# Ledger of designs, part 64: designed miniproteins, single chains, continued (2)

Each design is a single chain, and the fold is of that chain. pLDDT is the mean over its residues in the fold that is shown.

## One batch from the design tools (miniprotein)

Design m6346
Fold by ESMFold2-Fast:
Structure m6346 (fold): chain A 81 residues (1-81)
Amino acid sequence: TPQQDAVRQAIDGMIDFYNTISPFLSPDDQQQVRQIVDNTRQQADTFMANGDYSSAMQTISDAHQQIMDIWYSQQGIPPPG
């Protein structure tokens, strides 16, 4: 369905962002971001299994923000907000 495709594309975008920044992260930050990605995939899968695509999208959005915050901290840039 269009909602399932949107969630999958959002997950793919999160993974692509992680893959892009990963070589520039410290080992500790790489591990933290990997945990966020893995936890988010599992939560999104659970929400999708229940037909709750809105919660799946929100979970991915929240994870993307957490990954961005880690990336900005790694670069010495304050998070936008």
Scores: mean pLDDT 82

Design m6347
Fold by ESMFold2-Fast:
Structure m6347 (fold): chain A 68 residues (1-68)
Amino acid sequence: HMETDIKIALAEIYLAIGKLAHERGDTESALEAYDKAIKILEEVLKEQPSPTAEAMLKEARDLKEKLR
């Protein structure tokens, strides 16, 4: 399932972008990046089980919550 692997990699990139934005104090950019990662990971999990995607989704949600 190459599409799923690509989506997970893209979500990982968005998580990295979000973390960097948050470290720089750019809460708006961090929130946008985390939301993009969450959306991609939710689509992956809707299509098939993935422990990697589940772990990343939890991390993304936790990071987004910490922005407030």
Scores: mean pLDDT 83

Design m6349
Fold by ESMFold2-Fast:
Structure m6349 (fold): chain A 55 residues (1-55)
Amino acid sequence: SMDDVLTRLVELLTQLPPEQQQELMNRAQAAVDAGDLEGLEQILKEAEKLVQQLK
């Protein structure tokens, strides 16, 4: 569900610098407001890749 994707995204965002957290959270909120599940899933994949690059 959209709520499950958003919960996962928020957990990943806490591992990123504040500027990237704000940018991705703003994009995620826009996707949620539009009911765009595919867009939200794309943002989740971007966040996962960014977190992986930090390791």
Scores: mean pLDDT 82

Design m6350
Fold by ESMFold2-Fast:
Structure m6350 (fold): chain A 79 residues (1-79)
Amino acid sequence: SEKAKQLAEEALEDARRALELAREAETIEQAIAAALRAIGAKFQAELVREEGDKEVVEEALELAEEAIRLAMEKLREFP
């Protein structure tokens, strides 16, 4: 559906932004914000997995998982 394609594209944009935020995170609050955005993007991509564009969904999931990983890694390093 058109809505599923739009949601998949939005999930990809959110995943890209989450990864950017995770890379730039210098505080606990920033790392948490990046992780939450990435979790949301992952959830949205999974919801439209079957109806969204497969390549867009797969990229969104991959970037979201990387953003979560990086944000969690940074959270463990911050005091």
Scores: mean pLDDT 88

Design m6351
Fold by ESMFold2-Fast:
Structure m6351 (fold): chain A 63 residues (1-63)
Amino acid sequence: SILEKTFEEIQKIAKELAEKISPEAGAKLAQEGLEKAKYVSSEEEAKKVVEEIREKAKKLIEE
């Protein structure tokens, strides 16, 4: 399902953040992303959530 695919992508991004910054930062990002994804009902909205989470993770890593 779209929700499962979105969860997988968010978890993958959060895992990388956890390894590079801290487990707490990764867990926080994952929780925020998963909460937003749960209210998404279309592929377009899911993609926006994933991209937003990806950008947040990249900014934190590149600080």
Scores: mean pLDDT 80

Design m6352
Fold by ESMFold2-Fast:
Structure m6352 (fold): chain A 55 residues (1-55)
Amino acid sequence: MSLHEQAEEAKKKGDYKTATKLYQEELDRLRADPRAPPEVIEEVEKKLEEAKKKE
């Protein structure tokens, strides 16, 4: 199970603090991966910001 899937599940359950932490970890790993597509990084950044606003 990926960090992204865990973050999405936390968000669905209303656990925005956990979702924020998991999205941040996923984003850090994606930024460290030279093969990560830019559109995926952008999507995770957007979800992280949404989770922070709901915290």
Scores: mean pLDDT 78

Design m6353
Fold by ESMFold2-Fast:
Structure m6353 (fold): chain A 86 residues (1-86)
Amino acid sequence: AEKDAEGFIARLKALSLIQYADQVIANADKLSAEELQRKLETFTRIAEELKAKIKELFGDSPMAKELIAALDAKLAELQAAVEAKS
């Protein structure tokens, strides 16, 4: 029951972070390489902190694996957008 509420909050945090990255990617053509790099660094830091917390709270649960995979996939998309500007 408590872990269900924590899982819901973790999903909301992951969704918010993914939406942030999606907005950055959608506007990549309007951003400088330096701005994209700063946004990538911010996303990477927050994503790693969130992944660590998800692993601490939920271990290797299917929900934890799903959220971590989604964050890793979005990080790869954002990295590709930065590389395209370099």
Scores: mean pLDDT 81

Design m6354
Fold by ESMFold2-Fast:
Structure m6354 (fold): chain A 87 residues (1-87)
Amino acid sequence: MKFGDETLERIKPVLEEAEKLGPEALEAVRQVIDMAHKAGATPEEVVQAAEDVLDALKRYPLPEAGRTAIPAAVLRVIGSKLPQVPA
């Protein structure tokens, strides 16, 4: 993955917290990080998406978080890269 040292240091605590929640939670956070990165998100946007997903996973069961919070976090990151043009 194309992550700089600053991004890796900011992602590390998020991944560590996700690992404590279980392998499914860790995989969900990793998938969001990968999806945001592939969508051309900045390091800051990738970290924000990972933190938003982790927060949702702490509050809700994984299926509920996966249906709402994870897609919303990814769409928010992708949406910031799309021109808001009423065409």
Scores: mean pLDDT 64

Design m6355
Fold by ESMFold2-Fast:
Structure m6355 (fold): chain A 64 residues (1-64)
Amino acid sequence: SPLHEKIRELIMEGASLSVLAMHYYIKAKYSKDEEEKKKYLEKAEELQKKEDEIAKEVEELLAK
């Protein structure tokens, strides 16, 4: 089903964004440079926001 394929792709994309966001949070935690730390945190937050939007789209598709 095209709907099932779309949901699967969105779930995989969300999972990838989650792993990448975690990677940047870890980099921020272990960074000794304040500017670099801020850059990693901003990147992690952007990725988290994208993950949240994908999660909402999946919930909307599953409600149909």
Scores: mean pLDDT 86

Design m6356
Fold by ESMFold2-Fast:
Structure m6356 (fold): chain A 62 residues (1-62)
Amino acid sequence: AEEALKLVEEGKLLEALKLLNEEYNKLSEEQQKKFQELAGSYKATTLKENLLAGAKALKEVL
C-alpha cells in the first residue's frame, strides 16, 4: 500500500497500477469487496486520483 502511494506520487502510474493489481489479487473475497466499496467512495476523477484512491483503500483493508 505505502509503496503504491509512493509510486503514484513519483508519477510511475503504470508501476503503481501493476503493484495494486498484485496486492488486490492477494486479498480475500471479503477484503476485495470492502476494497471496491472504499475505492469507489473516494470520488477519483483522474487516473492518478483513481490510483491514489485504490492505494488508500488497500491500506484500509490490510
Scores: mean pLDDT 75

Design m6357
Fold by ESMFold2-Fast:
Order: structure tokens, then C-alpha cells, then sequence
Structure m6357 (fold): chain A 57 residues (1-57)
């Protein structure tokens, strides 16, 4: 499994651009990364520093 972190600023900026919640923006970023890397998205955790996405290779 691989963990990728997204910054709070990155998530908040995307949330504003898409008109969605920060949680939805974090999931969108995680899914885009999964598709880019050819991995399966397993979990997204929202944290004070942003979000952590867990992938299976």
C-alpha cells in the first residue's frame, strides 16, 4: 500500500474552484492520483494538515 498526502491549501483551493466541500475536493484529488498511477484508491482520511489517501498497487 502507498500513502499520498495532500496539503490543506491544495484541497481548499480546489474546493473553491469546483464549488464542493473540502472532503469532496480531497476525494477528487485522490481519485485523479489513483487513475494517473494505475492504483486502486482504498481510503481517504481528512486531517488538520489536509488529507491522506491510501492506495493499493
Amino acid sequence: MKTIKFSKEEIEELAKKLGVSPEEAARYLAQQKADELGMVLKEVKITEDGAEAVFEE
Scores: mean pLDDT 81

Design m6358
Fold by ESMFold2-Fast:
Structure m6358 (fold): chain A 80 residues (1-80)
Amino acid sequence: SFSLPAADEATTREVDARLAAGEPEIRLEFPGESLVLRRGDGTLEIVEVTGPAFRALAEVLALRKAGVPDEEIRAWLAAR
Protein backbone atom coordinates (compact mmCIF):
# COMPACT_ATOMS: atom_id res chain seq x y z
CA SER A 1 0.00 0.00 0.00
CA PHE A 2 1.08 3.62 -0.49
CA SER A 3 2.03 5.65 2.55
CA LEU A 4 0.07 8.84 3.17
CA PRO A 5 2.37 11.55 1.76
CA ALA A 6 3.07 14.40 4.20
CA ALA A 7 1.00 12.70 6.94
CA ASP A 8 2.73 11.30 10.02
CA GLU A 9 2.84 7.58 10.78
CA ALA A 10 0.45 7.92 13.74
CA THR A 11 -2.18 9.60 11.54
CA THR A 12 -1.72 6.95 8.82
CA ARG A 13 -2.14 4.15 11.40
CA GLU A 14 -5.26 5.79 12.87
CA VAL A 15 -6.89 6.17 9.42
CA ASP A 16 -6.10 2.53 8.56
CA ALA A 17 -7.54 1.31 11.88
CA ARG A 18 -10.76 3.32 11.45
CA LEU A 19 -11.18 2.11 7.86
CA ALA A 20 -10.66 -1.49 9.03
CA ALA A 21 -13.35 -0.91 11.69
CA GLY A 22 -15.81 -0.08 8.88
CA GLU A 23 -16.35 3.62 9.63
CA PRO A 24 -18.26 5.21 6.69
CA GLU A 25 -16.65 8.64 7.13
CA ILE A 26 -13.40 9.77 8.75
CA ARG A 27 -12.75 13.38 9.68
CA LEU A 28 -9.24 14.53 10.56
CA GLU A 29 -8.54 18.09 11.73
CA PHE A 30 -5.20 19.77 12.37
CA PRO A 31 -4.24 23.45 12.73
CA GLY A 32 -4.58 24.89 9.21
CA GLU A 33 -5.31 21.46 7.67
CA SER A 34 -8.30 19.13 7.41
CA LEU A 35 -9.35 15.99 5.57
CA VAL A 36 -12.69 14.19 5.21
CA LEU A 37 -12.70 10.69 3.73
CA ARG A 38 -15.91 8.83 2.80
CA ARG A 39 -16.47 5.28 1.69
CA GLY A 40 -17.91 5.52 -1.81
CA ASP A 41 -19.19 2.79 -4.11
CA GLY A 42 -16.60 0.20 -3.03
CA THR A 43 -13.89 2.87 -3.01
CA LEU A 44 -12.43 5.43 -0.61
CA GLU A 45 -13.09 9.04 -1.65
CA ILE A 46 -11.81 12.39 -0.42
CA VAL A 47 -14.80 14.72 0.01
CA GLU A 48 -12.96 17.66 1.61
CA VAL A 49 -9.31 18.69 1.92
CA THR A 50 -7.54 21.83 3.08
CA GLY A 51 -3.84 22.52 3.57
CA PRO A 52 -0.75 21.17 1.77
CA ALA A 53 -0.16 17.87 3.61
CA PHE A 54 -3.53 16.33 2.80
CA ARG A 55 -3.60 17.75 -0.76
CA ALA A 56 -0.77 15.36 -1.66
CA LEU A 57 -2.85 12.47 -0.32
CA ALA A 58 -5.86 13.72 -2.33
CA GLU A 59 -3.75 13.72 -5.51
CA VAL A 60 -2.60 10.12 -4.93
CA LEU A 61 -6.15 8.89 -4.25
CA ALA A 62 -7.47 10.73 -7.34
CA LEU A 63 -4.86 8.96 -9.50
CA ARG A 64 -5.89 5.59 -8.01
CA LYS A 65 -9.56 6.34 -8.67
CA ALA A 66 -8.66 7.22 -12.29
CA GLY A 67 -7.16 3.73 -12.68
CA VAL A 68 -3.49 4.72 -12.72
CA PRO A 69 -1.43 1.66 -11.64
CA ASP A 70 0.34 1.86 -8.28
CA GLU A 71 3.72 1.37 -10.03
CA GLU A 72 3.15 4.51 -12.14
CA ILE A 73 2.06 6.54 -9.10
CA ARG A 74 5.21 5.41 -7.25
CA ALA A 75 7.40 6.45 -10.20
CA TRP A 76 5.65 9.84 -10.31
CA LEU A 77 6.18 10.36 -6.56
CA ALA A 78 9.86 9.28 -6.81
CA ALA A 79 10.45 11.85 -9.58
CA ARG A 80 9.50 14.71 -7.22
Scores: mean pLDDT 61

Design m6359
Fold by ESMFold2-Fast:
Structure m6359 (fold): chain A 88 residues (1-88)
Amino acid sequence: DFKVPEVLKETASTEELKKGIELLNEKKYEEAVEYFDKAIEKDPRLALAYYLKSIALEKLGKYEEAKEYREKAQKLAVEQKITLFDPT
């Protein structure tokens, strides 16, 4: 996260993204989805927000929606040359 352009892009959405992550860690999945949606509304190209929303949706049992958002996140990450799904 030494990327100045990413920090600047997330300035307007950083609080929503952080709050969503906190809610996800607290297992408040429905509220987490709301904050990730707000982050996506501010930056529709924020691959991380789509990825985290997919995790929250999977925890809510919305597996088909989770798959769609995971695929959107992966597509955006590839376009932006970002490694989003690092297995190691």
Scores: mean pLDDT 71

Design m6360
Fold by ESMFold2-Fast:
Structure m6360 (fold): chain A 64 residues (1-64)
Amino acid sequence: SEAARNDEIADLLDEARAAGRSVEETVEELLRRGLISRAEAEYLKRNARTVEELARLLTARRRA
């Protein structure tokens, strides 16, 4: 379900922040797990400078 996917994304973002992972590593892990599309991954890599910004963009539901 979408709710379960959103929970998994939130968990992964929290782990990435705790581990000090880069935006690129975090986006690639999200893509590898099938949690985001390739188009979303490219958008996030271009627009997120930090994992905190990445979390904001994902929470805001990129499309609107």
Scores: mean pLDDT 79

Design m6361
Fold by ESMFold2-Fast:
Structure m6361 (fold): chain A 103 residues (1-103)
Amino acid sequence: MKLSREEFYEIIRSVLSEEEAKKMEEFIDSLTDKEELSLEEALGLLNEYFHALGKEGKRSTLRLKDGREVSFSEAMTLLIERLAEHLNLPVGELFRLALENVK
């Protein structure tokens, strides 16, 4: 199961504020230039981003598109839910895959 980089970025932009989405997209662009991503690659990139933010220790929240500030875990949950909806998959399966990629 695969999605384009642009589809992945549309999902990110649908959840996060414009500023936060740009930061995540810049991070992803620094790691890969692939035009097409597997589900596991997309989930791995999300995990790497939130892991990097946690290690920086500079903040504990980020701003959503609707203006709310949420924890990193809440933002990750919303991104996984939107990704599941886009791919027509059970959200629980994506959470399982995301957890398996946390080392």
Scores: mean pLDDT 81

Design m6362
Fold by ESMFold2-Fast:
Structure m6362 (fold): chain A 55 residues (1-55)
Amino acid sequence: MEEEIARLFRQTAEGDEEAARQLARLLSERGQEITPEQVRRLAEGARRSREEARR
């Protein structure tokens, strides 16, 4: 998987709104139908799982 996409996904999980928009735009330009809202939901889920496992 591409490192840039992974980085933006992590930043979105930390609550970065610009990262969510950039990720959604990047994926849209590549022909993948993903909305910023969907990206946020996925990142939120990942963050919650991480939080329960603790750092």
Scores: mean pLDDT 72

Design m6363
Fold by ESMFold2-Fast:
Structure m6363 (fold): chain A 55 residues (1-55)
Amino acid sequence: ELTPEQRALAEKAVQAALAGKVEEALAYIDELMKKYNLSKEEAERLVVRVYLELS
């Protein structure tokens, strides 16, 4: 289950990606990995989950 802080950061990554700001989206994913000790796959999975919830 996502904390509100993890969800907010993942949502920023989704919004950046949808706006075509790929470098910014990747920076948010990197921040998720560092702040919450997530693997790259875990951070990407989290962002995909948030994307699906926004759809």
Scores: mean pLDDT 82

Design m6364
Fold by ESMFold2-Fast:
Structure m6364 (fold): chain A 86 residues (1-86)
Amino acid sequence: HMSPEEELLREAGKLFQDLVDYIEKKVTDPEKRDELIAEAQSKLAEKVREILDKLRRGEMTPEQARAELEKFYNELKKEIDKKIKE
């Protein structure tokens, strides 16, 4: 059986790959592409670390951790999409 931490990390990895693919399809400027990917990676890594810390402290259930990650991903994608359109 996969631990809740391993499950969260696997889901985060999938979401990051989806976001990178989205940025690569929408952004042709290499400099802007690299900046947006780096920003997405940094923000997602920070949020995953926050959720993992809360899981380890018993401040969040595995179900809440997954919901928080999905919510964060959707907001991050919207933020990145706004920057692409600017």
Scores: mean pLDDT 85

Design m6365
Fold by ESMFold2-Fast:
Structure m6365 (fold): chain A 64 residues (1-64)
Amino acid sequence: MIIAAPVNLERDKKAAEALKKLYGIEVEVLPPIPTDTPEAQKRLEELLEEAKRVQEEMAKKLEE
């Protein structure tokens, strides 16, 4: 599976859905998180923080 940065996220999502309907190919488009605004940058940092916490909880489950 090839993942490329989309020129337009919404347009690429529509193309992926059209491919799924017409050809039965399920394509998952990963949204690029641009650092265009400071708010988007904060959201990215919060998502990374949550991911780290989830990984720590998974590690604790393995230790149990």
Scores: mean pLDDT 61

Design m6366
Fold by ESMFold2-Fast:
Structure m6366 (fold): chain A 56 residues (1-56)
Amino acid sequence: SSDVLKQIKELQDQMNELLKQGKEAAAKGDKAKLEEQVAKLSEVTSQLNEGLRKLA
């Protein structure tokens, strides 16, 4: 469905943004931010897998 595809696209965009922020945090030595980004990446990955499962 278009709604599920839109949600998956949004989750992919969120994942890409978190990866970019994590790279920036690592470059700046922001350990707290880096840990936060790792946790959020795990959550978004879980949500993306759920969305993909519903399409299969």
Scores: mean pLDDT 80

Design m6367
Fold by ESMFold2-Fast:
Structure m6367 (fold): chain A 76 residues (1-76)
Amino acid sequence: EELLKKAEELYKEVQANVDALRAQGRTDLANEMLEVAEREYKEAKEAISKGDTEKAENHVKLLEDIVKAARNAVAG
């Protein structure tokens, strides 16, 4: 169940950075990043529920990439 916890933590981190982007007035970018993160988080949960570890790991990696992009966007 560690992949599920990791996916949840990554998704929460995207949400926090999205909130920061909105505070900066970057609403369009914030909404785009949140939509992609929601999709990847849903796909990760689906793969985990089916026991597809490889697919779950791929979606978790995409969430990690989104977190990195969101952090970079907030930092400027």
Scores: mean pLDDT 86

Design m6368
Fold by ESMFold2-Fast:
Structure m6368 (fold): chain A 104 residues (1-104)
Amino acid sequence: AREEAREHLEKAIEALREAARLAAEVDPELAPEVRTLLRAAEAAADAALRSTDPAEAREIMENLELMMEARGRRLIARAEEASPEVAEKLREAVEHVRRAAEAL
């Protein structure tokens, strides 16, 4: 469970880093918002994976999943028309966060 959650979180962060890189090249106005989401996801992932309290780890992951569903989906919708490659990486990140939350 914890190792599976780690693998999915690592993939989610990887996808967000690629989304931020691509956004900087093709949609510079979107890039700061993607970077903000990346920083929030990195902080939450670190906190959840280092937590020794299973209830705390689950709460952190549930909050990250809600953030990714709300903010990630809005960024995906905004990116879809101008930057479909950014939208694809954001979708990958949202899916991996969901799978990480399910694994905890």
Scores: mean pLDDT 85

Design m6369
Fold by ESMFold2-Fast:
Structure m6369 (fold): chain A 88 residues (1-88)
Amino acid sequence: LTARAQALRDEAVERARKIGEQFPEVSEEVEARGREIGDMAYAAALSPQEFPSFEDTARRAVEQLKGEAGEAMRELAEALAAGARALR
């Protein structure tokens, strides 16, 4: 369980880094949001009852990013929410 939750967090960081490479003008914000939603996915996978609104919170964390970078980060947030649910 912990190893799978950690893999979700690592995936979030790696995917955000790749998105930041494609959009260097917002790379710092993209990496920060990637780490934030990765930490949330880790916590939600281990304690789902404490994070009933993880999907909404993750989407909100990336909603300030605009354009293609924002779209990519929203897709990442949705993938992590699905991954956390699948670990049940």
Scores: mean pLDDT 76

Design m6370
Fold by ESMFold2-Fast:
Structure m6370 (fold): chain A 64 residues (1-64)
Amino acid sequence: MKTVLDALRELQKRYSLDEVREIGAEIRKALEAAGKTVNADTPIEEVLALPELSERVKKRLEEL
């Protein structure tokens, strides 16, 4: 897992479209709250370091 786009693609193989959309929306919200640029090329390690990211989403991303 290298970027947000790579993570979302991998999640689409394991989870429903609605769940993946929810995860993507939470990632966007966390990046915006941290004052970061929201884009698909953001490294997943940067997203995992965000304090606004919920434990639920963090666990989903760490499993990839």
Scores: mean pLDDT 77

Design m6371
Fold by ESMFold2-Fast:
Structure m6371 (fold): chain A 88 residues (1-88)
Amino acid sequence: SEAETLREGLETALAEFKSISDEELKKDLMENNGLSEEQAELAVEAAREAAKLLEEGLKALEEGDVEKAKELALEALRVLERAAKEIE
């Protein structure tokens, strides 16, 4: 179902965000992706905001609100896209 596919996607994405600390993510972005400290900090902040939106999306799915979960997933994507544009 659409709800089940969305749940699996949100759980997978959230698990990836939770697998790494802010400090390790910042270090990886600076050392392996060539970002400045300021760019890495923006990326970390965006990743944590996106993770929060994904958690809220999972809660919406648990409450039966598939449309709200979809809106929250899209907002998480927009947060990441805005950060990507700012670090260029």
Scores: mean pLDDT 85

Design m6372
Fold by ESMFold2-Fast:
Structure m6372 (fold): chain A 81 residues (1-81)
Amino acid sequence: KVVFRSLPEQVFQISNSVLREIAKELGLSYSDVVNLARKIRDFERRNRAPLRGENLQKFLASLSPKQRRLLIYLLTGEDIS
């Protein structure tokens, strides 16, 4: 069963210390995590649709490799490197 969750809410529900640990594990800065969450929120707001299917593919194409790794980790709970 596939359930779409609000990725910006999911990211911002995580404590700052945990977000810093995730960023460190993935070789990212905390600002990379915050910037990704902001981009997801803006994308969903502008498109009035969740990040799914074609919209997700289009969004992924606009991200850096580091931001794509982080987004996949947030979606799957696994590092795909």
Scores: mean pLDDT 64

Design m6373
Fold by ESMFold2-Fast:
Structure m6373 (fold): chain A 77 residues (1-77)
Amino acid sequence: SEAEARAAYRAGLAALAAGDYEAAITHFEKAVELGDPELADRAAKALAIAYNLAGRPEAAQEFGRRVRARFPDLPTP
């Protein structure tokens, strides 16, 4: 649901603020999967930041490619 997706996005932001990058990744992935295209775009960008902070930039690139395949009409940053 949209409520679950937004709750996951907010939980991800809280985890980032706490320095818990693995929890942030999990929450943002859930927000991407459950969210509408606008929320999925925001969550995917936040997820890329979380992956980089966790020391996993390659995973960020691979996930971004998969999200683009699911939402091909999302604007490119």
Scores: mean pLDDT 75

Design m6374
Fold by ESMFold2-Fast:
Structure m6374 (fold): chain A 61 residues (1-61)
Amino acid sequence: QQAMDDATRISEALAPHYARLVAAAPPEEATGGLPQKMTTDEMIARLKAHHDARLAALAAA
């Protein structure tokens, strides 16, 4: 419906801008979001590492 289409367009309009910011960031940070096959335990370990990386990025800001 109209309202949901508007919300989707706003998200899509913002996505390229955030993609540009990510492209300017170190490649290691950008690759952190890549999809991958893993078990639940591996996923938990990955999420912890990603969370630590985000905290480091916020501290650097």
Scores: mean pLDDT 61

Design m6375
Fold by ESMFold2-Fast:
Structure m6375 (fold): chain A 68 residues (1-68)
Amino acid sequence: SKVEEAKRKALAAATEAVWARQQGDNETAQMLEDYARKVLLDAGFDEETAEKILEEARQEAVQRLQQM
């Protein structure tokens, strides 16, 4: 579905953004975050819901990177 595809793309981009920040590439991270938000908005999510999805993706990615 369009919603599932948008969430998948946004989650992938948000995860890559966290990785880019860990590597010190803040420019790429910002670009990926902007892309993820745009994908969600284009799929019909409102700004509040899009921000929540991105925050959840960011938290998940951070947790995964901190697990050893």
Scores: mean pLDDT 82

Design m6376
Fold by ESMFold2-Fast:
Structure m6376 (fold): chain A 105 residues (1-105)
Amino acid sequence: MEELAEKAVELFNKAEKAYRGELTPEQIKEIIKEARELLDKVNISPEDLAEIQREVDKLKNKREYLLAAAVAVIGLAFDPNNEKYIALVALYTLKIAEDKLKELE
């Protein structure tokens, strides 16, 4: 996998652990930071980013975000240079982590 795709998969695995309640609030805040840093590194057009954001906004809860993130990770296995899949994994990871942090606070 390309470096950004590898980081996206690592973030997904951390988000899954957060979803299962295996992480502290401090660890979840680190996931949020890493997901934002990954989003800043993806070279995606504003138009494509807006389309991806609309796709993410259709989902309502951590379970839906986790399943959608898993599908995007599968997409990265076939196309590791796909910036849209990297952005989707980062955005879904961010939503899972933010929702879980709000639940713990």
Scores: mean pLDDT 82

Design m6377
Fold by ESMFold2-Fast:
Structure m6377 (fold): chain A 109 residues (1-109)
Amino acid sequence: MEASGLEGPTPEEMERFYELVKEGKVAVIVEAPSDEAEQAARKFIEALNKGDVEKAIKYLEELRKLGARVTLIYKGRSYDTLEEIKKAIEELAKEGKKVDYFLLFRRVP
């Protein structure tokens, strides 16, 4: 992700994400437009880390409805569509992997 909003990641943070993609680490980036979206993002990460696929998908859908943008980095690939992230969540839970890096950005409208 090289394009960012007004409160987007720094060049150093972007370089870190590129390294995470190369290393096959699990990273989640959320741009939240509201407090409700921020809370949903935190619940999403908790569900992912517990391997609760049903709750993780529920909170992902809630984030999308709240206008949040979600990007999941997993197995050296970036996933940003609802369907791609759902598949990645199922694989993550099956492998018992946790999120290695979580970035939450507040989007100013």
Scores: mean pLDDT 75

Design m6378
Fold by ESMFold2-Fast:
Structure m6378 (fold): chain A 55 residues (1-55)
Amino acid sequence: PVVDPSDSPELRALRAALALAEQMAAEATDPKLKAVFEKKAAELRARIAEMEAKA
């Protein structure tokens, strides 16, 4: 996959943060930590969707 040149630096940063949050959630064995990272990933997905809707 090729990154879209239309993506803003902020949108790219949010996508990178989402990938990291999802990776941390997948690696977490502690249910509390897993829930924290899953919540962060959900918030980042919502933010990305909002920015994509405006772009």
Scores: mean pLDDT 78

Design m6379
Fold by ESMFold2-Fast:
Structure m6379 (fold): chain A 63 residues (1-63)
Amino acid sequence: SAIRREVQRYTAERLRQIGDILQIVLEKNPNASWKELAELASEAFRKLNEGRYEEAFRIAEEV
């Protein structure tokens, strides 16, 4: 159905955005623990969950 396809497309895009943010944070903080990485990425993920994608990526680039 069209609704199911929309949900799958939205989910795939959101997962890509999460992966991109994690990759940026990991590349800037290669020796950080999982806890430290989660804390560094937390504000970016909060903005992503609010639909504020540009701000999420900006925050990830600034850590």
Scores: mean pLDDT 76

Design m6380
Fold by ESMFold2-Fast:
Structure m6380 (fold): chain A 51 residues (1-51)
Amino acid sequence: SLEDEVERILEESRRRVEEAIAAETDPRRVALLRGVLEGMEEIARAVLKLS
């Protein structure tokens, strides 16, 4: 389903961002990357509501 496909894409993207966070030493950039993860969670929630 579209929901399953979006979940897969978001999970792959989330993994990449988590890897970037692990490699990042600047606290401000870490905070920005964590904001991206939160944004991805909001998108996942919105897509779930469509199903």
Scores: mean pLDDT 79

Design m6381
Fold by ESMFold2-Fast:
Structure m6381 (fold): chain A 66 residues (1-66)
Amino acid sequence: SKVEELKKKAIEAARAGDEEKAVEYIDKMMELGASPEQLEEVGVMAATHGLEKATAKAAEAAAKVK
């Protein structure tokens, strides 16, 4: 799905330390109706790589989608 593609791109951005791109992909995932679980997966990856803003954005996005 398009959401699954964006999730993979967000995870790749987080691994690369590209916080701005990770946040952009999280926003696009929300627009396409990503599940809380998909957003939380991105948040875990962002947290693992020390991206505090992307981690917070993913948590906020997951809460809003519920």
Scores: mean pLDDT 83

Design m6382
Fold by ESMFold2-Fast:
Structure m6382 (fold): chain A 105 residues (1-105)
Amino acid sequence: DIIIPGAIAFNREEYEALPKEVQEEIEKLVKKASELLDKYRETGDKSLAIEAAELYVKAAELAEKAGAPRLAAALYREAGNLYKLIKDYEKAEELYKRAEELLAK
């Protein structure tokens, strides 16, 4: 079952324009982040949510470096949403700001 994460699904054109190696790495990171988030929802272990958020940040950095700023912004927002979910509002705000700066270019 291929559940395409919202960030990739909404930015499909930009994602599909990326080199296959970059697409595969982003997909692996996002899939692992999703699995960790599901485990966090089951256990309440905030460390799993932090690890998931860091994987989204890594995916966003890969997308940004590869010239996919809209996809990168969406992935930074997903990381920010995870920090917000665990009530780390300062880190969430920092990631949302980084996403906004990418879209302003």
Scores: mean pLDDT 83

Design m6383
Fold by ESMFold2-Fast:
Structure m6383 (fold): chain A 58 residues (1-58)
Amino acid sequence: NREELIEKRLEELKKKGLDVSEESLKPFPNGKKYVSAEEGDYRILSEEDMKGPAILLE
């Protein structure tokens, strides 16, 4: 299901030379964001994505 889709998405993003991690894709209790599931829309998983709708506190 999602696991397979997420893994494939992550692999494609990595091929583009983007620094991504499994944590950034999982919507788990750690509060990480998910990656864009659109085939034509490749979003970068970086600080920009983490900012999103909320400000990330250190």
Scores: mean pLDDT 47

